# Ledger of designs, part 30: designed miniproteins, single chains

Each design is a single chain, and the fold is of that chain. pLDDT is the mean over its residues in the fold that is shown.

## One batch from the design tools (miniprotein)

Design m1018
Fold by ESMFold2-Fast:
Formats: sequence, C-alpha cells, structure tokens
Structure m1018 (fold): chain A 86 residues (1-86)
Amino acid sequence: SMENMKNITEKLLSLTYEALSKSSDPVRQKAATIVGQALDYFKQNKYSKAATLLRQASTLLQPVDPDTAQVLNQLSRMAEKLDEES
C-alpha cells in the first residue's frame, strides 16, 4: 500500500539522517543537513522537493560513502513514486 511505502520511506530517512548526523566527517554532516531538509519536506507531503534533495545528498556522498549514497538514491525514487500517487 502507499501508506506502507510512506511509513517505510520515512523510517529509513530518519535512520539515515541519524547515522549521518553522528558522523565526525564534514561531508557526511553536510549530507545530514540536506537529508534533514528532505525529511521535513517529506513530512509535509512535499515528495518532489524531498526527492530532489535526496538525490543531491546521494551525489555528494557517492565518492566517500557509496553505500549510503545508494540508500539515498533509492529513497529519492520512493519519494518520486509517492509524488506520482498524490
């Protein structure tokens, strides 16, 4: 269901934000700020804006943390699907 997808996406966004925020790495901290903004838009049901920010954070992290970048890219795609169903 769309409600299930929304709940899973928000939970994964929150967990990713917490992990990045706890890092002492400046690039991960910058990504955390962007993901935090994306989470705020996501909670407002502004999924397109959230998706754009998540893609930006993914691009920023790709050279230093490709695994987290991949997670953010997947979350961006989930946000885009939620936008299409709105």
Scores: mean pLDDT 89

Design m1019
Fold by ESMFold2-Fast:
Structure m1019 (fold): chain A 67 residues (1-67)
Amino acid sequence: SDQEILDKFFEYVARHVDELKATKSFPKVKLGKFSKSVIDKMKEIAESFDLKFNDNEIEYLLLKVLE
């Protein structure tokens, strides 16, 4: 469910805030695996931790979290 994915992403970001703030570049991924609505909600979660991510960065992190 979308809520389960959101909860996993929140947990991941909360655990890795310092590492994510220090990260300057993320690997490129094939975009379009996740809906725009999910991507936008993930961006809002990241912004609550003072992190700003683009669509590629969010999709990369979601793939990593959902492994």
Scores: mean pLDDT 82

Design m1020
Fold by ESMFold2-Fast:
Structure m1020 (fold): chain A 88 residues (1-88)
Amino acid sequence: SGEEGRKIREALLAGDYETAIELVEKSIREQLKAMTPAQRERFRRWAKEKLGFSDEEVDALFAGDPEAIRKYAEAVVEEMKRRIEEAR
């Protein structure tokens, strides 16, 4: 949401990466829970192609595994950091 996105951005700009990761973890859990079967199939393909995830890692995400969610959240935060650095 717009509120969650702003909070994540504020944490990233402040260098508070721990808070940014925790907010992203929460967002990921809510997004994965709301996905239809078709959206889950599209997410699986995207995650494998763009993030290098295995089918096992994607299955763990859909199961709500905390370690898998943390790994995905860390990847999302690193991509956000990269975009901020490129934008200057």
Scores: mean pLDDT 83

Design m1021
Fold by ESMFold2-Fast:
Structure m1021 (fold): chain A 100 residues (1-100)
Amino acid sequence: KPSEEELDLEVQAALVEIAAAITRIVADKHPEYKEDFEKIADLLREIARYALESGDPEVAREALETAQKVFRILDSKPLEQAAPEAVKLVEETLKRLREK
């Protein structure tokens, strides 16, 4: 049996990849924001990959929290404001994670 921390890390990284896939599906329904949504999806996938490669459960938790915050932002305000805010959040999170 994998350790609970190892399993949690893999599951959390997988959930972030699923979030990226969902974001790409949403991009198809909102072509005016397609570039922003595709950028969010690509950056979320990079964060998921980094979390898995790091082997650090705290990095994996932060990655999942970032994906959750992205969807919260997209649900909280008009897409004209939400999409660029979500892009900025994901860019800042990836930069912070890579600075360590």
Scores: mean pLDDT 80

Design m1022
Fold by ESMFold2-Fast:
Parts: structure tokens; sequence; C-alpha cells
Structure m1022 (fold): chain A 65 residues (1-65)
């Protein structure tokens, strides 16, 4: 329950980095981050932030399309 609230907050922070190019969805306690049309450096920034949240115990999966 509290973990899902933290995952939702993490999703909002990740979406705020590149509005319109990043979509987040909470599915079964897992935060799925989908990125579209990001540059290599922008994709790296999203991946670094996702890895930081994984270290904190929030399950995050990054998908590039």
Amino acid sequence: MEREERARAAGEEIEALYPGKVETELRDGKLVVTTRGLSVSQQAAVSILAAAYNIEGIEVEVRVV
C-alpha cells in the first residue's frame, strides 16, 4: 500500500523530466516507464533515475519504444 504510493510519486517525478515523451503506469506494484523519442542523454537520465528508485526498493521497469 505505502509502496504503491511511493511508486506513484516516483512515476510523477519521472514523467516531469520529459513531459509528453515519458508515460508511467503502475501495474501490480511495479512501475512501468515507457519512453518515446528521447535522445541518448535523455534516455540515460531516465535510466539513472529508475535505477536509483530500484535501489530504494521501488520496482521500476524502463521500456524504450
Scores: mean pLDDT 80

Design m1023
Fold by ESMFold2-Fast:
Structure m1023 (fold): chain A 100 residues (1-100)
Amino acid sequence: SSETFKENIKKTLEEAIKEIEEKLKKKDYESAKRLVELISLGIDNVLEESKKLSKEDQEEVLEILISYLEKILELAKKYNDEETAEIVQKVLEKLKKELK
């Protein structure tokens, strides 16, 4: 169901955020960057699968992805990880164009 799909995305991104924060706290910037790169690849798959949903559900999926990526961006900025922040900003720019 569309509800289960959205809930699975939220759960996966919440877990990813916790892992990214753990890496950033340890100054493991390379692992944080790799996690964000994997998230970017996963987002492409999520967007492809979301095409089977209603337009309203597709927009909600985009809003969920944007919300969680903005949280990751704030974490990268908080820990002064400029490279990870730049990758997240590029993904956010792409997703925000899909909403326009």
Scores: mean pLDDT 88

Design m1024
Fold by ESMFold2-Fast:
Structure m1024 (fold): chain A 93 residues (1-93)
Amino acid sequence: SREEREREVAGRLTREAGEALGLPEELVEELAELARESPERAAEWAREKGYEALASFLRALAYLREHRRVDDEVEEIAKEFAEALLEKARAAA
C-alpha cells in the first residue's frame, strides 16, 4: 500500500506539473503513467523531447522517492521512540 501511495503521488504531481507548464492533456496523462512506474524513465523521456524544466522536476521527484524510503524507516524508528517516551510519562504519573 505504501508503494501504491508513492505511485499515485508521483502520477498526480507529474499531472499537475505538466498542466502548469501547458503541455497537451494526452501527453500529460501518458507522462503521469510513466512517472507512476518510474520517475527516472519519465525524466529521460522529457529531456529527450526538450522539456528541460519538466525533466528537472521528474529527476527531483525520483531522488525524493528514493530517499523517502530511507526517511520513512527513520520516521518509523522515531515514532517507536516517541511511543516509548509516552509510556514512561504515563508510568511516572
Scores: mean pLDDT 67

Design m1025
Fold by ESMFold2-Fast:
Structure m1025 (fold): chain A 97 residues (1-97)
Amino acid sequence: LSREQRIRAAVEAVEAIRPSARPGDLAAAALVLGRSAGGEEALRAVAESLGLSVEELVGRARRALERAARDPEHRERLDETQREGMRLFEERVRALE
């Protein structure tokens, strides 16, 4: 897989979970997916897909993680969103191999 194909898979995974995810949980999932796909370039691509800068993405993700640390229900939803995003990313990567 090329770097560009991995980045595209991450963006597509973020777009797929967007309708069912809360904004903070979506940002946390997008941060993980961007890091998994290719670091800085991937982080920019997933942030752009959400209409955010990388700094805004990181800030929203951090706030969602801080909320999840204090509330088990928020943690469960955030973890579900991250797991679904990663599952879709891995499926897309596998389909391109």
Scores: mean pLDDT 87

Design m1026
Fold by ESMFold2-Fast:
Structure m1026 (fold): chain A 90 residues (1-90)
Amino acid sequence: MRRVRFTYRVRSAEGFDERDRDHLLEATRMLKESVPGLEVVLEARTPENFDVALEMGRELTRELGVPVTVIQEGGERVRLRRRGEEVVEE
């Protein structure tokens, strides 16, 4: 099965607000309706941006059930999935 990946780069924690988060949620919801098997990848280049990306990834997984992989360049990688009503890290 072919998977489509939506990649978003978190560049500034200070520049990312609730409105930007809502727009990302809506864009992902629309893509999910058109693309079965959608996966989201959130890339962070700094540790500060990784925290923001992880928060976004948890919300996307919780609200939409979309698998999300959060990647810190040169460091940590976290895979998020929804199992029932809970968000699980793999």
Scores: mean pLDDT 71

Design m1027
Fold by ESMFold2-Fast:
Structure m1027 (fold): chain A 61 residues (1-61)
Amino acid sequence: SIEEKIKELEEKFDKVIDDHVARLAADPEWTAAEIADFRASMERFKKNYLEQKKKELEKEA
């Protein structure tokens, strides 16, 4: 289903965000505030990306 495809994409995206945040947290050049801002930006991008993908999949149905 479309919902299953979107859920799979969200889970993959969440893992990418978590892996990236973990790398930044290990880097002494990044502050906690900068890491939090980066996560917020990625979460916003994820939301927009999933909404666009859902619309694309609905058009193909």
Scores: mean pLDDT 82

Design m1028
Fold by ESMFold2-Fast:
Structure m1028 (fold): chain A 75 residues (1-75)
Amino acid sequence: MEEAKALLERYADYFPAELPPLDFDALLAQLRAGKGLDPHEARALLTAALEGRVTIPEELLRRVIENLRRFFDSL
């Protein structure tokens, strides 16, 4: 979670202050199926987890962080 928090803080300016409503269960199912998330979905899911609104299993948390990291590395 510390890495996720640092990543979100570093790139906060790229995302709106308020997040649109998202189906977090659907996003977690997408990750379990081996699919990546877009940066907005990944940011929303990590923000919800940091706020305690959703629980992300450790294996999926690593995938969400890597999806965001790869996006920013491509900029």
Scores: mean pLDDT 71

Design m1029
Fold by ESMFold2-Fast:
Structure m1029 (fold): chain A 70 residues (1-70)
Amino acid sequence: VYHLEIRVPKEQRDAVLAVLQRYGTILSLKEEDVGDEVIISVELDIEKSRLAPLVRDIQALGGTILTVSG
């Protein structure tokens, strides 16, 4: 289980959530609206080997990984 904080353009919020659900199981989710962006705090059950592809896909959608801990 990993804790991620992700900053995402609001237009890409649903796409980023879909990526999270594709790679792992969301155990908890908190969202905070910040202007034209959303900060997503997620507790994700994901295999370590899937983290790098997950980060890449999130970045491709304009998301920024702020924190990863697990």
Scores: mean pLDDT 87

Design m1030
Fold by ESMFold2-Fast:
Structure m1030 (fold): chain A 77 residues (1-77)
Amino acid sequence: SKEFELDLQLGVLEIFFAVLLKYDENIESIEVSATADSITVKVKLKKNGKVIEMTFPADTPVDEIRKTVLEKIKEAV
């Protein structure tokens, strides 16, 4: 339980840092929220105020979430 919670928190931080390192100048805000069932990543773009919202099952590997989020932002910027 605690190990799962820690891994989830570390995964959320990994997503934040990956997005900020590549797209800080392109994004207005990033929000990551997690429940028992899902992880939602919400990115607001500076150029149009467009919001990209992506939801994944909570058991989705963090690397897969990170890769998908980065590709989605890449397509939008």
Scores: mean pLDDT 77

Design m1031
Fold by ESMFold2-Fast:
Structure m1031 (fold): chain A 89 residues (1-89)
Amino acid sequence: SKYTKEQINKVRDYLIKNGPGNRTRNSAGLEDYFIAKALEELENNGKLPDMVDFLRSLGITSGPRLGPYAQTYDFIKKNKEEILKIAKG
């Protein structure tokens, strides 16, 4: 990944403190991968892709994970500048 484990952890800590990020679970590294992909999209394109398409790319299509990840996606989308700054920091 373009982002280090340390950078991903900084973003996770921010999500735990300020948003619904602590409602997601890092099962098999899914949350790490989600954060890394979100940061890559923000850096390369200045925005996140469509939520459904983005979550589908992570294998999140239905079930109890969908809600927490959709909420975390929305939070990152709304706070993209701050999150990218924290990751680079």
Scores: mean pLDDT 80

Design m1032
Fold by ESMFold2-Fast:
Structure m1032 (fold): chain A 68 residues (1-68)
Amino acid sequence: MSKRELALEIARLKAMLEAIRRARELSGGALPEVTVEEIGGDTYRATARVGDVTVEAEASVEEAEKLL
């Protein structure tokens, strides 16, 4: 696995974890349904939904590369 491939996976996971964290805070700890998509060549957007709460979080590959 290249550094770039690892950074892509970290960015995807970071977006998902942040969306889950925010949705749980807003819903009193309920477990959300989460989807993730690539919105550009280097950025992932995760959407977490629980009841009437919808939260979006984004993470870039550039940010993930700084962790490596």
Scores: mean pLDDT 80

Design m1033
Fold by ESMFold2-Fast:
Structure m1033 (fold): chain A 73 residues (1-73)
Amino acid sequence: SELLEKFRRMLEAEARHIAEHGRGPSFSELAEALGVSQQTVRRTAAEVERRGRASPEFAEELEKIGEEIEAEL
């Protein structure tokens, strides 16, 4: 899924930002790291949350991605 791939990239960018700066990124900083607009980041985050709430199977896939990113540290 393109949406799951975007979510993974967002979490990877967030983890990298935390490692480099000691804090979570703003939407502006995340957008810059991903090479997209802030609106694109916000829309992707909203769509991920919406589909996760609507689908237990999609929520499980989101959790798996989160666990994989945490394991990479």
Scores: mean pLDDT 81

Design m1034
Fold by ESMFold2-Fast:
Structure m1034 (fold): chain A 81 residues (1-81)
Amino acid sequence: SEKEELIQEGLELALEVHELRELALSAGKDDTAEKLAEILREIMGLVTEAERSEDIAEVRRKLEEARRLLEEAKKLHEEAM
């Protein structure tokens, strides 16, 4: 279903942020890693809310916000590394 595909995408977005956080930690960029951990928590919260929602339009909106958060995470990582 579209919802299952969107939830799977959300989990993949969270994994990308987790990998960026691990790279930041390995580089000693503790402040960046903490900010990435916060973004990861926000994405996981959105995925959890989307999983609980029966409104596909709400699921889509939450995934759009998760995609925006990944772009923020990528920019934060690029600026720090």
Scores: mean pLDDT 90

Design m1035
Fold by ESMFold2-Fast:
Structure m1035 (fold): chain A 100 residues (1-100)
Amino acid sequence: SEEAKKKFDEEVKKLTDEYNQKLVEIRESTDDPIEFYKKAIEVLKEYKKKLETLFDRFAQEHPEDKEWIEKAKADYLSFIDRQIKIYEDVLKELEAKRKA
């Protein structure tokens, strides 16, 4: 419903804003790209976990909207999983180049 969607969008925005703020803080804390990607991957995994919890809660609270919530969950988590993989691949390449 329109009401459930608005509440959902607001909570997703709060989590996304928190995620973006943490990335800014990590970027400001280090000039080492390896350190950045390690911490960014952790933050992405935390963001994914919080989104999963949010989606599951909304599906439980708004059963009439369950179908679109489950689809949105699959789409969002798939997107985040792809982003994590990209960051992990970059991290592996950087570590290999440093021979750390």
Scores: mean pLDDT 85

Design m1036
Fold by ESMFold2-Fast:
Structure m1036 (fold): chain A 97 residues (1-97)
Amino acid sequence: SMKEKIIELVKKAREAFDKYLEEKMKTASDFEKQFLEKVGKILKDTFDEAIKAIENGDYDKAIEALRLARETARSLGMEEVVQLLDEAIKLIEELKK
């Protein structure tokens, strides 16, 4: 279903984000590690809330959460995460029609 495809895209975005975060942590200073751990926790919580919102049919809440995650990923240079989230948002907007 379209809903299952959207959830899969969000899960792929989370996986790409986790991989990027793990790579960044390998060379980060202690200060950068603290920042990345905090941002990482917030984004993982945001992905989980977005998936829950999609499952519950709360599409506006899902779009808001995914837009926040996308802009954060963009600021961190995570192009793959941005592209996956753009596709997920587009599909949710189509599902609302």
Scores: mean pLDDT 86

Design m1037
Fold by ESMFold2-Fast:
Order: sequence, then structure tokens, then C-alpha cells
Structure m1037 (fold): chain A 117 residues (1-117)
Amino acid sequence: REEDLALEKKALSLGKGTFRDQVVNLVKAALDPSLSEEERVRYLALGVYLYGIVLKGTPKTPQEAADVVVEFLSLVPKELQEKAKEMVLRHAGEIAAALGFNPKAAAETIKKAVEKL
């Protein structure tokens, strides 16, 4: 869809000063009940990718990946945080892959860190 492609383009061209607004917009898209589960996971993974890879300089270990996911969730408004946390727990493998990790190696570390929130 045109608006989805526009969001991806905006996200990929972010300066640090506009990052929080894009995280909020991507999380709102990830929680939109009118979108398919596949589309929602895509927006969530894009948000985590932009934070972890583009802005934080790529995590090197599963623990650093988990720390990035926890920090990303801390930028989500309180009213959306529980739903965003639930979605990360369901799709931890795709989130790990978005950060450049093998899903089997990093997903459990991400889940354990997020569950403590």
C-alpha cells in the first residue's frame, strides 16, 4: 500500500531527532487490528531494525540484541507498551532476525529480557 511504503521510506531516512515519533507510528501500525498479523510483524520488525541497526550501531551478542529490544519498548507510550511487549514475545524469532541474529540463538534471550518488563 502507498502509505505503508511511505512509512518505510520515512523510517529509513530518519534523523535522530524524529526517531521517537517513528517508533510510535510503527508500533501503532504493528497494533492496528485492521492489518494482517504478517503486516503487523513487518512494522514491528522494521521499528526494532531502525533502532538496533541504524541508530545503535548493530548489537554484537544476543544479550546486546535483548538490551536493544528492551530500550526500544521503553520508547513506546505506556498505553501501548503491554500490547507491544506481547507481540515481541510472540514474534521474538522475527525480531532476532531483524537485528541480524539466528532466531534460535537470540529469541530466548530476548523473551527472558522482555518478560522481566
Scores: mean pLDDT 73

Design m1038
Fold by ESMFold2-Fast:
Structure m1038 (fold): chain A 55 residues (1-55)
Amino acid sequence: MTKISVTTERQGDQYVITAYDEDGNVLAQTTVPADADAVRQAALKLIEEAEKKLK
């Protein structure tokens, strides 16, 4: 089964959130403000989008 990894990189007042498969392919990426709720919501959405692509 494919493992999804999520990385969060801070760039100034923003976070870049990227979802990868186990081979290092980018499945989804988004940029959100440095706000805890925005980061959390975006991470959950990216995991869902990554799972749909691996379907």
Scores: mean pLDDT 76

Design m1039
Fold by ESMFold2-Fast:
Structure m1039 (fold): chain A 67 residues (1-67)
Amino acid sequence: DPASNEAVKFANELRDDLLARGVPEELASRLATRALKLINDGMSKEEAYRLAVEEADRALAERQAAA
């Protein structure tokens, strides 16, 4: 299943990238799963990546502001 395999590979790479940026594992996994679903629903990899990073940065900023 080439499309499924490519989407899963992208989601795994996105999760690893988010973890490397300091995103908690739970949030990184959730955002990667969401990105995979968006790609399967017809979103481009580039747009799914941007949305995941944007959401991660927003969540981290909110947690920092609350501390």
Scores: mean pLDDT 79

Design m1040
Fold by ESMFold2-Fast:
Structure m1040 (fold): chain A 86 residues (1-86)
Amino acid sequence: AKKEEEEKLEKGLKELEEILRKKLKLEEEKVEEYIELIKRYLEVSEKIAEKLAAGEEVEKKELEEYEKLKKEIRPLIEKLLELEAK
């Protein structure tokens, strides 16, 4: 299960990297920065989702980290939504 989820995540990140590089024409340095931010966001988001599904309490620090990462990724999400609306 975990290995299949990790492989699916890696494939998704590879596809996103290609979109950022070829469709958005971002610089390599910026592509790497966004991929790292997205990886962190997905990891924190998954942990929060798993805790909520299990009926466990989510710590304030985890919610704060999630909101911080979400704000850092927001400009990228806006650009991706503009591509999809086209």
Scores: mean pLDDT 76

Design m1041
Fold by ESMFold2-Fast:
Structure m1041 (fold): chain A 82 residues (1-82)
Amino acid sequence: DLLRRAAEHFRRAADALEAGDIDTAVEHLEEGVKDYLLSEGYSEEEAEEYAKQAGERLRQLSATPEGRARTAEALREDAELL
């Protein structure tokens, strides 16, 4: 199930952010966003493009410890909604 996979990826991204592993967090966020968008009927190409944008945004938000903590909490909340 794509939604279950997306939720798991968002939780793993949050765990990686809390550990300070930004590259791993970006990888999991991009896979989670892709799985979510595919579940909503987006094409592979559209899902990949949006996932890349989400990954870049996560890197910007994660420049500070406060940003990482806040983003991790938001990702856990998003996972609970899936």
Scores: mean pLDDT 89

Design m1042
Fold by ESMFold2-Fast:
Structure m1042 (fold): chain A 87 residues (1-87)
Amino acid sequence: MELTVSIGGLEVPVSLLVERLREAIKEDPEERKELAYKLGYLGALQGIDEETLEAILREATADLPPEEQKELLEALRKGYKEALEDL
């Protein structure tokens, strides 16, 4: 998929964001949830649909236990919802 999101004023390919999320997943649980939230929030602001964002998160979190994948999906959905309320 050929999508980009704006992070810190820079237009970032979603594939690069997925790679960054995968690295953070290995380091800190707290950063994983923040990145999932940001993916949902920024993706919604860019007009990316929820299904696409969920697919990206699923791919980035494939190596995690299903329970943790569910928590990250909830964080993404929270970010998506808050962005829609801000629009």
Scores: mean pLDDT 71

Design m1043
Fold by ESMFold2-Fast:
Structure m1043 (fold): chain A 100 residues (1-100)
Amino acid sequence: SMEELKKILEELKKLREEIKNAKTIEEFEKQVKKVKELMGEFAEITENEEIKKKLKELADKMYEVLDDLIENGEKNKLEEAKEEAYKQVEEAIKLVEEAI
């Protein structure tokens, strides 16, 4: 529904800022997992196969960033991971805005 898409949009915008402000790998992981959950909800709402595919690709990219950070976790790597995740969330936001 339109109302569900608007809710997802607002939550993604909030999570984008929480990712930017994350101080630890644990905080970052928590926010990334929430973004994946919202992307999954959007994928269930949309009947557009191209949007579903793009959402899966964005989620996969975010998890690759998270996995690399957990495996090689240095404080300087957290800032790079946050920047990459921020870009993926911005792309997800654009997909939701196009669906509204």
Scores: mean pLDDT 82

Design m1044
Fold by ESMFold2-Fast:
Structure m1044 (fold): chain A 68 residues (1-68)
Amino acid sequence: VSGKQLETSKRLAEQAGETEATKLFQQALDAYKAGDVEKARELSAEAGGLLSPEVLAQVQAAATAAWA
């Protein structure tokens, strides 16, 4: 994952009011900035599992766009 993907995912979760997922994406972003990419991936996946289907679709679309 990239820092831009994590930042975008956090913003989408925050805008949707998904407080638990937002916290996990923040922790993933902090881990990524600290160089712990493995932990960032684990936390990001956990956060994704907490999202509503609508918000998850937005996060996945944003991740695809950021990879392209």
Scores: mean pLDDT 77

Design m1045
Fold by ESMFold2-Fast:
Structure m1045 (fold): chain A 89 residues (1-89)
Amino acid sequence: ITGIVGLIRGAMLSAVQAGDLDTAAELARASLPLLVRWGRAAIKNGDTKSVDAIIDLLELGARVARQAGDDELAAELERAAEELRRLRE
């Protein structure tokens, strides 16, 4: 999971560096349901490293979505990150 999260993060950052915020935001949108699922599984398994990586990626996605003008997607990503933090007590 951590490796796949790292690949998605790398792809998103590469799109941002290229000035392609729309592609970066699309990656965030497409990965959202998977990141939530993987985050919940990581919490259940006590995998703190994966939880932290997933929350970081959701927060990066939210910043990218906001820069792309997709405030609704940004809010969804931020809510997902906060929910995982709450569950990670």
Scores: mean pLDDT 83

Design m1046
Fold by ESMFold2-Fast:
Structure m1046 (fold): chain A 62 residues (1-62)
Amino acid sequence: SPEEAAARERLGQAVVKKMNERLKKGEEITPEMAKEITREALAEVDVPPSLRARIEAALDAQ
């Protein structure tokens, strides 16, 4: 849907920004760090509840 596409774009931008901040500090992006960055971005970005639930379920399955 257009709303989900826009939300995924906002989430992607937030994730990239957070990852770049970590990389600028010389940190390696581990799978665990990527998962935490995604959770942080998901908490800060306005995402439809159904999309948020699906993303959180995917993160919890890892």
Scores: mean pLDDT 81

Design m1047
Fold by ESMFold2-Fast:
Structure m1047 (fold): chain A 80 residues (1-80)
Amino acid sequence: SEETKQKKIAELEAFVKRVKAKAKQNLSDEEFKEFDSLLAEEYKRTVELIKKAKTEEEAAELLKEFKERVNDALEKLIAA
């Protein structure tokens, strides 16, 4: 439903705000700039995919996969 998609997009936006804050505290200015650029691109792509999702399950899976990819990428950068 449209309501479910809007809810998933809101969850995605909240996650992005949290992950950007963590990145800003843990990465150098150059690393943060690269991460922020990639995050913005991936965010726009994922929002459009959620809007085009045919099922609520598909929208939920897109959100889950986005969170996992972004968290993994950030953790690897912090650990490096």
Scores: mean pLDDT 84

Design m1048
Fold by ESMFold2-Fast:
Structure m1048 (fold): chain A 114 residues (1-114)
Amino acid sequence: SSEKLEQINSTILQELEAEAAGEGKSEIEVLAEYIALRFVSVALGLANEEDEVDNIARLLVDKAKQLGVSVSTLIEAVKPKAKELAVESLGPAFEPEFDSFLERVKERALVLES
């Protein structure tokens, strides 16, 4: 269910944030790790692409508001590290699929920001 997916995704993000606090990682690095992990799950058929696009878009809109930046600025900040991590997990052949995935996240986030 959508509620169970939101709970699972919230738990994953909380775990990444807890690890980041211990390791001195930035919020951008945590978001990049989260996005890469969710993309890998979609690519492996373990998660629904449309649900993950919507969930990531909502998260990025909320985080952008908290940081006082546009969602586009936040996406451009997380993209390089998220792509690096996704390619490390799946291989360089997945780079175009990652770019397409993140563009769909951006399109959804811009609608939600309005």
Scores: mean pLDDT 81

Design m1049
Fold by ESMFold2-Fast:
Structure m1049 (fold): chain A 64 residues (1-64)
Amino acid sequence: MEKIVLTRTAASVREGLELAVELGKEAAELAKQGHIVSIEIRTDDPADQAAMDQLNELLGTLEP
């Protein structure tokens, strides 16, 4: 079982949420294939980083 980390950088909280939806779909397919998947979304705006940290906590790690 391989651990995969999906990391993306968002320009805004809105883009981060859109990326979370797409990465969530990808992570679910990878977990279905027997991989452990973690999702990390970062932002280039420090003010938005706290919101992204909360989103990353909610996304967590997906296992098969």
Scores: mean pLDDT 73

Design m1050
Fold by ESMFold2-Fast:
Structure m1050 (fold): chain A 92 residues (1-92)
Amino acid sequence: MEKKLETDILISLALMMISIMERYPEKATAEDLRRALELLEEAAKLEPKSPEVLAAAERLIEQAERVAELNPDDEEVKEVLERAKELAEEIK
């Protein structure tokens, strides 16, 4: 029960960050993507195979791909994109 509440809070925070990036893609940074990913990784650790974490990770992947297209030389963005894809595959 406590783990579910903690997981829900982490997912909500990650989704808030993802929503901001969706609204202002030109202002999204590698740091923003990494922070959202870290929240989802912690949520997945607390609740493995969570469909809510998977859905959030898939949305994060879409934003990471967009930021990578805008910043093709940013290795940190590419690292976050790859980690987000790995997280989604682990949950599936």
Scores: mean pLDDT 83

Design m1051
Fold by ESMFold2-Fast:
Structure m1051 (fold): chain A 105 residues (1-105)
Amino acid sequence: SEAEKEELLKEIKETIKEIAKLLNSKELEQALLDFISKHKESFSLEELKRLLATLKEIKEYVKTLSEEEKKELVEFMLRQIPSFRSPLDLEIAFGVYLLYLSVTK
């Protein structure tokens, strides 16, 4: 429903702000919010649900990071976000980042 879509968008934006605060990055907040604003009209309800789930996973992951690791994640994300077109792009980028860390530690 339209009401469900608007509620999801509100929660997505709130989660982005929470992630950015945990990472101490206003630039990351702006980049993610710009991505949402630019592409939200093309997102299906299922894509919005997937996006929220991915953002919640990122938020929980960020809580486990040292200050140096947070900085590395911010730099990685800021490099990737300009190329994002859908929630799947964020999911793939985050998955690739986790895979990279699993083989380097």
Scores: mean pLDDT 85

